# Designed miniproteins, single chains, continued (5): the designs that were tried, part 45

Each design is a single chain, and the fold is of that chain. pLDDT is the mean over its residues in the fold that is shown.

## One batch from the design tools (miniprotein)

Design m17537
Fold by ESMFold2-Fast:
Structure m17537 (fold): chain A 67 residues (1-67)
Amino acid sequence: MRIPKETLERFREIVEEVGYAGLDFKEIGEKLGVSEKTVREMLRLLIEEEIEEGIRLLEEAVRKVLS
């Protein structure tokens, strides 16, 4: 699916405001002008990006704590 950069950025802001718990994909899709499937795809992309960043940050934190 083609996801506009601005749409993905707006979705990121919504996730930051409401968190992952209780995300209403239908309401978010209506707000962003995309389908629920596109909202789920954006969530997948965001989670993958956060996991990769989180792993790197955790590795550094663990080294500092266990030193």
Scores: mean pLDDT 74

Design m17538
Fold by ESMFold2-Fast:
Order: sequence, then structure tokens, then C-alpha cells
Structure m17538 (fold): chain A 74 residues (1-74)
Amino acid sequence: SALDEFLAASLAAIAAARTREERERVVLRFLTHLLRQHPDADEDALAALAEEMAGASTAEVQRRLRELHAQVRA
């Protein structure tokens, strides 16, 4: 699916990111894409989550993106 392909691209982008700001942009882009599937999602909460997640290690960010993807697919 398009969402599965976007997850794969986002995981690769996180692995390639060299700064926290680059990671935050990738995470926010992914969360914004999830918002399109769930129009009731709080945009301010997604922005706060992206900032929090960007502080984590590459592996941890990737794990959290997979978890969020799984929750949206349920």
C-alpha cells in the first residue's frame, strides 16, 4: 500500500538523517501522512510528538514509526 511504501521511505530517511532537525522533519512528515488517514488527529500533538521522537536514536525512531504505522493499520 501507499502507506507501507511511505513507512519504508521514512525509515530509510531516518537512517540517512545527520541532524536532529532532519529527523524531526522526517517524523513530522510521516505523522502528517498518518493524519490524512485519521482526520481527527490533533496537529499540535503530532508536532510535539515529532519533536520528542527526533531526540531518540535512529533505531528507536524507526521502532516508534513502525509502532505508529501498525496502530493506524489496525
Scores: mean pLDDT 79

Design m17539
Fold by ESMFold2-Fast:
Structure m17539 (fold): chain A 81 residues (1-81)
Amino acid sequence: QSSLVNELASLLVEKGKLPVEKAQALAQEIITDLNNAKLNPGLFIKALKGGATEELLKQIFPEESAKKVIKSIYKKLNTTS
């Protein structure tokens, strides 16, 4: 669980060019959102590492509730840069 937050935070630093502290806080929020929505955070992180777009993630998680959560996460990522 903490390792997934650290993995996502590292990805946000590398690809999002966020400061480590801000990336860690945002990663923790995203993992919490994914867990609350019953989505697999490990699969989400793996897809992001592969360069998955919002559209591809919505194909991986095709439920309407999941699509809404994914859209919210991408909005947070885009606004934080």
Scores: mean pLDDT 74

Design m17540
Fold by ESMFold2-Fast:
Parts: C-alpha cells; sequence; structure tokens
Structure m17540 (fold): chain A 82 residues (1-82)
C-alpha cells in the first residue's frame, strides 16, 4: 500500500541516520499497529534528528519510547504464541 511504501522509505532513513536497531523497533510497531502510525513516529524522529545536536535529548527520549513500545509488542506476541 501507499502507507507501507512511505513507511519503508522513512524506516530506511531512520536506520541510516539514527540506527538500524531503532528501524527494527519501528517495523515491529508497524506490523502490530499500522504502517501509518509507525510512519508518523519515524517522521517525527527524523525531524528531530535533522534539527541538529540541540535536539539530541529529544531523539534519545523518542528512541526510548519506541524501544519500550517494541518490547511490549514482543512480550505480547511471545505470550500469544503459547
Amino acid sequence: TEEEKRFEELVAEVGELVGEEVAEYLRLIAEAHSYGHAAEIAEKLLALARAGPKQQEGVDQLVRGIKEKAEEIKKKLEEELK
């Protein structure tokens, strides 16, 4: 879909600019919630990262939130796999 294509472009930039580990977390969020939701998060993260060093704290905070969401998704998936 168009949302999937947009997400793939954004997540590739996240992997290059922020880190591939964060890109993987966003892929998990996309699969569990939606590509649109994950794309919106990726876009916000890229905007902060591109804004320069003064936004590094904002980048770190958003990355932490992304990781927490991805870990919650992983835990739920592991429990549902039974």
Scores: mean pLDDT 79

Design m17541
Fold by ESMFold2-Fast:
Structure m17541 (fold): chain A 101 residues (1-101)
Amino acid sequence: AVAVVRARGVSAFATAFAAAEAMNAGGDGIRRVVITLRGPDGEKTAEATSPQEAVRGALEMGDGDEAVIEIYADSVETAERAAKAVVKALGERPVEVEVRG
């Protein structure tokens, strides 16, 4: 299953926190998270298989005008739980969420 969360107006810190929360919420059911940031320098992508890798990858990419967090999970339920954690971590920012089986 895959969950995709899109957000605008995101800092590297906010993206890092959200990706780490996704992996913490999904636990061992998360296979990987792919973070894509779009900004003035174009598009940057990082892949993580642990919360620590997610934080490092997001911080290394820097701030973005738009972030896309793709959560690859073993089940739809795990993907939905992880996506919910991302939305909560991003707070009041405009977000779009899609979950696919």
Scores: mean pLDDT 80

Design m17542
Fold by ESMFold2-Fast:
Structure m17542 (fold): chain A 71 residues (1-71)
Amino acid sequence: APVVDAIVLSVERTEDEIRVRAAFGPVIIDATAPASLFEVRVGDGVKVAVDRLYEPDEFTVRAEGTLLGLA
C-alpha cells in the first residue's frame, strides 16, 4: 500500500487500539494502530499506509489506513 504523510485531525484511544482521522490533501484517512503506539496528538504529522480508498461522496474522498508512526 502507498505510504503518505498526513496531518492528524482527531485521536480516539481505547484499551486495545488508537484510531486516528488524518488529512492528506483532500483525502480524509481513518487509520488505526495497536495501543502500544505511545503518543499521537491532533496536529501531528503521521505516516499512514493507505489500505483502501472509498468512492468519493459529494463532499469528501475517504480512505482507510494503518498508522505507522510520526512523520
Scores: mean pLDDT 75

Design m17543
Fold by ESMFold2-Fast:
Structure m17543 (fold): chain A 89 residues (1-89)
Amino acid sequence: MSEELEKLQKELEAFDKGVDEEIARLKAVRPNATPEQQKKIDLDILALQSIREGKITDEIVKADPAAAKAIEKVIQYRNELKERLEKLQ
């Protein structure tokens, strides 16, 4: 039971770390991007932040409804990991 709990904690931490690292990467490339690319990068950063916070912004829904649905599925996956972790406590 404790080994399964530790595995799920590490999986959630690795997921969140990956999201944070991708946000940092996008922020690093933004200054050298064109204005059109900067808008796309800003939306990608908002999408990743929405995953971390568990809430989609209206800006993403308006800009790319298909991406918003994909983000909802990723948020659901993260929430399922959290629920599994809570059940093992």
Scores: mean pLDDT 80

Design m17544
Fold by ESMFold2-Fast:
Structure m17544 (fold): chain A 92 residues (1-92)
Amino acid sequence: SEFEKKKKELEDFQKQADAYIRRNELVAKYYEALEKGDKETAEKYRQEMAALPSPPPALEGSAEDVRFITDVLRRIAQVEIDKKKAELEKEK
């Protein structure tokens, strides 16, 4: 049904958005550890990023820049999630 298709699209989008946001949070923590000189913690976060299914983002910029971009991505993802939820409500 159209409802089931839209529900699956919402679930798939949520999973992809969560994975991508989590990867960028780890990127921010990685740069923060590097800025503090904590190479051991930085390597831990690098390995955790490698275990995630989403493609890796470019590892560039400061921890602050990565956090800013991640916050923007969360807001964009939430707007799209809300839009997909509204489309599901129309199918009820």
Scores: mean pLDDT 74

Design m17545
Fold by ESMFold2-Fast:
Structure m17545 (fold): chain A 63 residues (1-63)
Amino acid sequence: EEELRKVYEELASAAKNVADKYKTQADELRKDPSKKDEANVLEEKAERQEYWAKVFEEIAKSA
């Protein structure tokens, strides 16, 4: 159980890091009005990673 908890904590951290990178890229793209669609795609990817981070955190709490 301790090992499983640690694994899911690491997965949650990795997902948060990926989400942060996508958000940073989206912010850069938003500076160019012609790239709003590309920025929106990256924001959706970031939100998906944040969702998985929360799922992994909940699993870690129950382990």
Scores: mean pLDDT 83

Design m17546
Fold by ESMFold2-Fast:
Order: C-alpha cells, then sequence, then structure tokens
Structure m17546 (fold): chain A 68 residues (1-68)
C-alpha cells in the first residue's frame, strides 16, 4: 500500500536524520548545526532518499562491527 510505503520511508528518513544530527553534533559541523537562524532548507527528494540509504549502510556497518 502507498500509505505503508510512505510510512516506512518516513521512519527511515527520520532515523537517518537523527543519525545525521548525532554525527553532526559530534562532528565538525557543529557550527552549522548550532546556527538556528539558517534559512529553512527544503531538502530535495533525492537528498532524502540518499539519506535513507546511508542510514541503511550505517546500520549494516554497525552490525558488522558488533559481529566482529
Amino acid sequence: SAAKAAAELAAQTDAAERALQQAIDEGKLLDFYSNPQSPPVVKDAASLEETARLSQVGADAQQRVAAA
């Protein structure tokens, strides 16, 4: 169903964005992240999909590390 597919995408995007925010917060992009006055950027659909993919790659990598 389209609703189910959309919900899964939203969940993956949300998880990916949280992982990105954690990485940015710990990373060097703190300056950019800490600027709440940045104009609201409408992320492109391609950017959102890539973020979801990167989240999957990150999860897979973490699982491999745990298995090692």
Scores: mean pLDDT 56

Design m17547
Fold by ESMFold2-Fast:
Structure m17547 (fold): chain A 86 residues (1-86)
Amino acid sequence: SELEEEVERLKKKFKEWLEKVKAADPSNKEEGKKLWEELVKLDKEYVDLGERLKEEGRYDLLKELHDFVTNEVVPQTKLFLEKFPF
């Protein structure tokens, strides 16, 4: 379904962001700022997709997306904020 494809695309975007964070130089404030701006955009996409999943009653996909973000993205975001002093 279109919503299943959108969930997979967003998960892929978060995974790509996580790889950029791993490769990034924490002494480069401009790089840290750009990564933060990318995360803010991804968070907006996450909220927007979550609302659409609720409207369509796709609580299965909503749970999958939430579980992915809480287990894989949130811990790495905490480490990112500790590591990048921008």
Scores: mean pLDDT 88

Design m17548
Fold by ESMFold2-Fast:
Structure m17548 (fold): chain A 84 residues (1-84)
Amino acid sequence: LSDAQLQAQIAVLDELLADPSLSPTVRAYLQARRDELRATLAGDKKAQFQAGVDAGVYLLHLIVNGSEQERAQFDEAQARLAAA
């Protein structure tokens, strides 16, 4: 990803995270993804790795144990990130 693409994805995540109806697990996942992208943009490899691990844990929880509503919120977020 270019810096411009990273910034575009961070802006999408900021907009998604403004939704008060997000489940706590989906919110935690999106926050971890935003932290990962911010760390990538800053060149902070340690913070990038830590945020990536956190995002992976929340992603696994959503895949294995996520409700239909949580999966819908996750799928919408992924579609918007892919379009950025």
Scores: mean pLDDT 86

Design m17549
Fold by ESMFold2-Fast:
Structure m17549 (fold): chain A 76 residues (1-76)
Amino acid sequence: MEAAYEEFIARREEEEPELTPSQREHARILLEAIATEDSLAAIERRVQLRLLEIVYEKQKDEEEYEKALAEIEARE
């Protein structure tokens, strides 16, 4: 089960290699929530809410992520 979960994430990364590390981390958290929740209705609600959060954070997080990367690169 844990191995299958990690393999699923790896498959997603192959399908969408353009994902940033932050976006992959958000996807990982979402998949973990699905794996630990038993109620299908609750899973569907959480997935839908989390997708909305990820879409929102993508717009916001791209600026923050780029800023963080630039700061790390500047700290050579």
Scores: mean pLDDT 57

Design m17550
Fold by ESMFold2-Fast:
Structure m17550 (fold): chain A 86 residues (1-86)
Amino acid sequence: AARAVIERLARALLEEGLITPAEAEEIVRRGAEALAERLRRAALESGGSEEHAESAAEFALRLVRGELPDFHLMSAEQQALWEALA
């Protein structure tokens, strides 16, 4: 189910130290919207553009929808999110 993907991604982000336990719990509770918001914010905090932030959020939402990534076009951040599902 899509919620299982959200839970796995939130857990992976917590294990990598990118979010707090409270943020991980909020993402699991609120679902895909909270995951997208946090990833957008993380990209901006790392010096990325708004376009880069939106791309990261949309990639995560596509994974939650069960869509396969375009492996030939994946950024390093997108690859990390895909690996988190393994």
Scores: mean pLDDT 72

Design m17551
Fold by ESMFold2-Fast:
Structure m17551 (fold): chain A 100 residues (1-100)
Amino acid sequence: MLSDEEKEAIDAEEIAAALEAASASEEMLEQLIDGLEQLVEAARRSEDLEVARLMVERVRRTARALLEWLRENDAPQELIERVERVLRRAEEALAAIEAR
């Protein structure tokens, strides 16, 4: 789906988003989590199984990094639970994609 340059740019954006979360306000963290939730839903609706898998894998990587940061920084439990839900939904989406 993506060129090597576009793939590297997206990986950099994921890392940048995770690092940005380290200094982010709760509002910014909520926006990041909302973005991850939207990507999971987009992957579930995708007819391209390879694209869907790549999207879910990226969400899982970003969500794991964000979850570790939130826990280490004693973030609000509501945000932690939302990210844990995103991870669970991403795993469910991956299973559904592989079953298609």
Scores: mean pLDDT 71

Design m17552
Fold by ESMFold2-Fast:
Structure m17552 (fold): chain A 65 residues (1-65)
Amino acid sequence: MSPEQQEQVVRQAAQLQRDRDAEIERLRREAEREGKSQSELDRAIEELERRTGREIAELSARAEA
């Protein structure tokens, strides 16, 4: 893997993590505004974390290919 590709993967992974954190904050604010249950919020956050983890793993796998 080239240094340029490594830097791109790191940047993309960091961006996905920031996007995840921003989305979690939005979900929390929406849940508070709409009176959603804690279990609904927790489920949404868990699915988002799984999705972000898969995307980061895919980036790493593609970088090694």
Scores: mean pLDDT 79

Design m17553
Fold by ESMFold2-Fast:
Structure m17553 (fold): chain A 94 residues (1-94)
Amino acid sequence: SKLDIAKEELEKLKSLNPRITDEQLEKLKEIIEYLLKENPNLSEEEVKAIVHLMFLAVLNPGALPILREYLESLGIKEEVIEKIIEKIKEIQEE
């Protein structure tokens, strides 16, 4: 499934970035589950790109505008984008 692909990609990114905690990784998985539930027609390539941008944004808050722009380019609803950005900001505060 696209969710399994996204979770596998997150685990690979975490293995290369030990500063991300297991708790932060689980919260990122919850965000991607929400994204895929609201946007079931996203391609595997788009899902991987979003996963990489979300992971980057947790490590670097300056990447949040890049994530937002990409989600907007995919036609994702503003309400969904705002919820994703809010959840990532909460992870950054850990």
Scores: mean pLDDT 85

Design m17554
Fold by ESMFold2-Fast:
Structure m17554 (fold): chain A 97 residues (1-97)
Amino acid sequence: MPEKIKDYLKELGLPELSEEEYEKINEILISKGAPPGKNTLRILIAADYMIKNKLSIREAAEYFGLSRSSVVAGLYFLETSDKSLKELLEEALKELS
């Protein structure tokens, strides 16, 4: 898992994830309608980080090593979600327990 994702999870008050937990959380998020792929959690973190830091789509995409279209997909999911990213991740972690 990239260092930037680990640091962001700490800022949200969430535990560090193993590679296996990272893959399982991606699958849980995809099951809830998040953009599918190996980068699902990274995409959602990039979108949330962009909102909190008032970055452009380009800046968020470059910072997390994503395409602009991926960041846009993450934003759309968060905007249409009834829950914050932190709440979505806390629920995913409970499904792992």
Scores: mean pLDDT 81

Design m17555
Fold by ESMFold2-Fast:
Structure m17555 (fold): chain A 66 residues (1-66)
Amino acid sequence: MDSIDKYLKEMNEKIKKLTEKLKSLGVPEDDARKLASATVFGAADLKVVEKEYGKKVAELIKKELE
């Protein structure tokens, strides 16, 4: 249970880094934050991401899921 705080801190750091990368690819800040969170928690649909935001964003998400 003490591992939860460490896990949340690590996940928040990953979300922040991925959000900044997504923003650099032209994704709006709110969308970038939502995509980063979905990716970090394993809930991102790569087909939907590619359709909505393009191949570069989908490839970045795929790399983070691997």
Scores: mean pLDDT 78

Design m17556
Fold by ESMFold2-Fast:
Structure m17556 (fold): chain A 61 residues (1-61)
Amino acid sequence: SLEEFARRLFEMAQQLGLPLSAFRAELEEYLGVTLDEADLARLDAARSPAELAAVLRELAA
């Protein structure tokens, strides 16, 4: 599910000390879209898995 993907990615980013934008390729593959700099900034602003899931839903729409 998108929620499970968001949780796993968020946890991985925190464990590695990387911003979510470091996972651009994985995000683009999962969503089937090309992400611009504004999209990446929105992803980096997510503070929880639930917040990340909400951003991913908007980007996929």
Scores: mean pLDDT 86

Design m17557
Fold by ESMFold2-Fast:
Structure m17557 (fold): chain A 96 residues (1-96)
Amino acid sequence: SSKMETAKKVAEEMKRLVREMIEEYRDDKELVEGLERILELLEKALNATTEEEMKEQFEKAKELLEELIERYRDDPRVVAGLEALLSAVESMLEYL
C-alpha cells in the first residue's frame, strides 16, 4: 500500500525524534523508559504487513504518549516534544 509506505517514512522520522529526546533527557529514567516503549511500538508499526496492524501500533503509541504528556505536564519542553509525536501519530491514524 502506498499509504503504508508513506506512514513508514513518517514512523522512521518519529523514531529519530524519539531517539533525540532519549539523548536530551537521558538522566530522566522514567521518561527514557516511556520513550523506549514508543520506539518499540514504532518498530512494530514499521514491521506491520497491513494497515490495520499498523493502526493498532499507532493507537498504542497514542495512548502511551497521552500518559507521558499528563505525567510531564509541568515540564513545557518535554510536553512540546511529546505533543509533536502525538500530532504525527494522530495524523497517521487519520491518513491510514
Scores: mean pLDDT 89

Design m17558
Fold by ESMFold2-Fast:
Structure m17558 (fold): chain A 80 residues (1-80)
Amino acid sequence: MYKLTVELDISTPERRLALAVFLTVIKNDPSLGTIVSVEEDEKTAKLTIEFDSLEQAQRLEDELRQLFRNVPHKITLEEL
């Protein structure tokens, strides 16, 4: 199993909306990954997403890096 930890700056309404859209997409398509936790405060969001395969994890990592390319973010992929 693989885990992706995503830390995002959500200090603007536009960034919060982007996060909400992303969470909706993942919840509606379990093949993209399983959301394990979502931790939010006024400025930051921290997501933990688990995957059965490395290919799924890498695909979502690449998509997230593109989606949030203009937003301060930290994305970490690790094997469980």
Scores: mean pLDDT 81

Design m17559
Fold by ESMFold2-Fast:
Structure m17559 (fold): chain A 70 residues (1-70)
Amino acid sequence: MGEEALKEIEEILEEVKALPRSAVSEVAAHDIEELLKKAKEAYEKGDLETVKELKERARQGLEQVKAVLA
């Protein structure tokens, strides 16, 4: 279970890093990276509920950024 969550966090992070650089994407990328960082910290503490919540929020943020940049 935790391994899959970490894999998804890593995939979201790679997607964020692949975004075109602009002022909008840089701010949004920073916010998503902070959510993913907190998700990894929660995983380290065994708080899988927080990991799930933060991962979902990061995924939603990434999709919103992609929509704005499209």
Scores: mean pLDDT 77

Design m17560
Fold by ESMFold2-Fast:
Structure m17560 (fold): chain A 94 residues (1-94)
Amino acid sequence: MTSLEDLEALARAFHPAHAEAIIAAIRELRRLGEEHNLSEEVLGALLEILFQMAASGDLAAGLARVRELGAKHNLSEEVLERVEAIFRRFHAEI
């Protein structure tokens, strides 16, 4: 629903110190979505969790929300583990 350029602009506007880390995480999540045929709804929810984690710095809350999303949308453990790895790498860079 939001273009990559719009997401990059939001990252730079609201999180300028961490914009490159956010953009890298967005690109990894989109690639994961292509590999595992994730819906736009699921990708949008993951991006929302990413931006909330960027604002709060709270990895534990972000990972809990990923697990809740996975339960709601029946995501595989493989997909959840890969999303968590992306979020852990992102958190380490901010």
Scores: mean pLDDT 80

Design m17561
Fold by ESMFold2-Fast:
Structure m17561 (fold): chain A 75 residues (1-75)
Amino acid sequence: GATEIYILQPQSVEAIERTLDALLERAKEKGNEEAVKLVEETREKVRKMLEEGAPLSEISELLGKAINEVFRLDE
């Protein structure tokens, strides 16, 4: 397939938190324990990165990878 760069970068901490909440709700609604665990682990990593003052771009990249993995686990 074609190499596509798909970058959905939340521009604020609030947008990042809303995205994580939406992913967690979706994973719970689907009953997918692996997806729930992945989202919870991602939330922990994001919180640590925010506490350490990591750039929003790095946090957004981590979040994008987690989104792709959650959707992959759905299949």
Scores: mean pLDDT 72

Design m17562
Fold by ESMFold2-Fast:
Structure m17562 (fold): chain A 88 residues (1-88)
Amino acid sequence: PAVGPTLPLSEEEQKRLEENKKKIKEALEEYFKKKKEGYSHEEIVEENDDETINAILLGLDELVAEGDTSKKKDREELLEAAEKRRKE
């Protein structure tokens, strides 16, 4: 049973929201680091869980939306590798 008081506890609520944003940023940074080090998308997917891969995809999607078209290829390749792993 989740503890979720209806009180607007700014500290706890903001922390959870910030943790989600931080997770996306950290996953995206680690992804680019591994890409620069020569890791393939399949290797990155194998080392990470679906939640982390989704965080990377969300971060890449945001960059593509900002006009960084070079990230579109990375996003598509990562999505393909993630789908392949998930489907077996």
Scores: mean pLDDT 73

Design m17563
Fold by ESMFold2-Fast:
Structure m17563 (fold): chain A 56 residues (1-56)
Amino acid sequence: SEDIEKVREAGRKAALETNGDIRAGAEAMRQVAKELGLSETAGAIYGAFGAIEALK
């Protein structure tokens, strides 16, 4: 969905900005997910996936 892509993009950008800090990527995704009305748990899971994918 479009919301999931926004969450993933936020994590990717944060990970790149912090030179691959997975924790920063996950935190950025959690914040965006919260702003979109998604649960923090869902945001953390998608955040972890996006941050890991950004580091590949």
Scores: mean pLDDT 69

Design m17564
Fold by ESMFold2-Fast:
Structure m17564 (fold): chain A 62 residues (1-62)
Amino acid sequence: MKVYTHELKGDSAGSIAAALLLASLEGADKVRLTNVPASWLPWLEAEGWTILDETTVEKDLK
């Protein structure tokens, strides 16, 4: 299982779209986002992300 990890650093929601694109180009099975603001967690969960901890979410691509 291949995981693409992206750390959020003052990023906009657009950086999530970029991470998904890069992960799919690499053939990753999952995308993991780290340093996620708590205010983004409900939105990310609604978009199909799984909450792993207070700052980390993951999404299956396959």
Scores: mean pLDDT 77

Design m17565
Fold by ESMFold2-Fast:
Structure m17565 (fold): chain A 94 residues (1-94)
Amino acid sequence: KKKVEELKKLRDLADSRLTQSESGSPKDATKVLEDLGKQFEKAGDKTSSLSFYNASDAMKKMEKEDAAVQRQKMQLMRDGLTNIMDQQIKLAES
């Protein structure tokens, strides 16, 4: 189905964009997460969309934390987002 292909392309785009944001500020990562949330919302994947919006809010909360803690939490959030995207793709294939 076209929806499965769209979700797979968004998942690849998300991975690429998040990798690029790792070299920038937490503020840049926050915008990337919000933009990806909107893209998944347009694709009809509300679960991934909500997860990206929640990750964006978590990044805003982390602005005052130590840089090493921010890096570790960003990695954990990215791993969680990837898992959610992969689960939604599998559900769309069923």
Scores: mean pLDDT 78

Design m17566
Fold by ESMFold2-Fast:
Structure m17566 (fold): chain A 100 residues (1-100)
Amino acid sequence: IEEIIEAIKNKDYERGRKLLEELKKELKEKYPDVSDGEMGSAVGLVILYLEEGREALEKKIEEARKYIEENVPEEELEEALEKLDKAIKIAEELIKEYEE
């Protein structure tokens, strides 16, 4: 993940994209029950944290929860919130590894 951050800071978009694809592949092996969409969401949250900080991350999570609560049928609400929680958990684990 440090190499992805370095690529982003250096504006090396091609290297950053390749490193993101490798990260997604590794995460899919570690979390096989997580969809490609949920994995993309987790990586997006990490990038947001690294670019804009903790406050931006918390705001985005709150906006995502509100969107789900307002737009998902009640019978699917629990599953949609569980998927968001999985993405958040993966993002928080990646952030902790970076802060080591």
Scores: mean pLDDT 71

Design m17567
Fold by ESMFold2-Fast:
Structure m17567 (fold): chain A 86 residues (1-86)
Amino acid sequence: SEDLKEIEKEVEEAEKEAKEIIENTKKNGPKEEDLKKLKEMLEKLKKLLELLKRVGAPEELIKKVEEVIKLIEEAIKFIEEEKKKL
């Protein structure tokens, strides 16, 4: 459906933003604002995942959301470890 395509685009934008935050952290060091943003994105995507599973959304979309959640969790862990080095 068109609604599912919009959700897919939101998930792809979240993935892109998480990757950009990781690369920026590697080059310029960790920022609290980036960590906060990743945590807010993670909360939003976890709520979306629960909704998609409840309504029986396509398995491919569910898997994509789960993959982006894992990416964001790893990004948060990476930034928190980089902060500990300061």
Scores: mean pLDDT 87

Design m17568
Fold by ESMFold2-Fast:
Order: structure tokens, then C-alpha cells, then sequence
Structure m17568 (fold): chain A 76 residues (1-76)
């Protein structure tokens, strides 16, 4: 989906800018909007990377929130 691809690209851009929470939200949207396994894998990997970086910054509650949302999507 062109929409899911744009969400993934925007997420990567926000990550490069250090806007971790915004990047995570965009990766979660890309996961929800896509049926493409390759795009879903990139969005999932991006979300895991953002969550790890948040945890390294001591933002454990935010990291856990995003990982819980990922788990909900993968449990469907």
C-alpha cells in the first residue's frame, strides 16, 4: 500500500530527527495499514529499535507501551 509505505518513510525520518515517540506511532500505523510482509517487518524492526532507544534513555514506561501495542497487533 502506498499509504503504508509513506507512513514507514515518515517514521524513519522522525527517528533520524530523534523524535522517537512520533516515529513509534508512525511505525504502529504502518503495521496496522499494511498487508505486505516485507513492509510489516521493516515497521516492526523500526518500532523495536525505537523502544530499545527509549529504554536506554530510561523511558521504560513509553518503551513498554509501544511493545504492548506491537504485541496486540501480532496477536491478531
Amino acid sequence: SARAEKLLEEGKRYYEQGKLKEAARLFLQALRESTDPELKKEARDGLITVSAELAQQGKYSEALEFLKELRKIEAE
Scores: mean pLDDT 87

Design m17569
Fold by ESMFold2-Fast:
Structure m17569 (fold): chain A 88 residues (1-88)
Amino acid sequence: SKEEFLKELEERLKKARDYLIKKHNLTPEQIKKVDELFEKALELARELLDKGVDYKTARNAAIDFFLQGLMELGFSRRDVLEVAKILE
């Protein structure tokens, strides 16, 4: 179902977030920025599903958005690739 899909995506994004927090000892301010990306990625997936986009396309768009956002926040290409593996 749509809700089961979104819950699974949320769990995977949360694992990626927790990985970054632990690996880099992120400050509360840095955690807030990652959490804002997390929320926006989930919102994007929900919007796409509401518009009739398929689950695979919605998932890929949300993941791409999250990874791009991490790069813009200054995370290294290596860190972004490690997060991408968690999200597979």
Scores: mean pLDDT 86

Design m17570
Fold by ESMFold2-Fast:
Structure m17570 (fold): chain A 118 residues (1-118)
Amino acid sequence: ATLQEAQRLISGLGKRLQQAIESRIGFEKLKYLNEADLLLTQVYRLMLQLTESDQEMVKAKLVEVLEAVGKLLEERGYLDLAEKIRQLRKKLEAAKTVAEIYDVLLEALKEISEFALK
């Protein structure tokens, strides 16, 4: 139940990040970024309640989200941001605690937000 809920929230997070990057309307970008921040916070809270094995499965799903975001940015020609997200994906793969996972994803959300709201 809790692992499935975390996976559902992660799928929502990835979709909101994609929508924030691809939207052409400033207030919609901000809405999607705010929804992504809320979803990330919910994933963090759920991860603290998960077994170590389920935390690793959630981490793997979050790595997939950053990979998909990086690929989308590269396909759209946003090469500098794509490289930053690729570096953050490597940091996420090396993360050993739930707090480290959360910090890397907060940094990714910050980079995407600064880019999207220009």
Scores: mean pLDDT 88

Design m17571
Fold by ESMFold2-Fast:
Structure m17571 (fold): chain A 78 residues (1-78)
Amino acid sequence: MKDKAVKQVKDMGKGFGMSDSTIGSAVGLVKNSSPKNFKAVGDVFKSSGDTDGSKAFDKSKDIKDFFKQAKKQTKKIK
């Protein structure tokens, strides 16, 4: 379960052009998933200037909903 979430964060980060360092930080936060850590993941995307990731986070109620919204945005792109 955690491995799948980690892969999704890596795939999203690379798709948005985020650095390996930023992706690593987001992966660490996902492994310790809690409401507090979910918010911290959103802060990482915002600080990286990732507009699409920031929008997906703002529409999300929790980390599960965030991944669902991110998948929808990725499908719209191609």
Scores: mean pLDDT 56

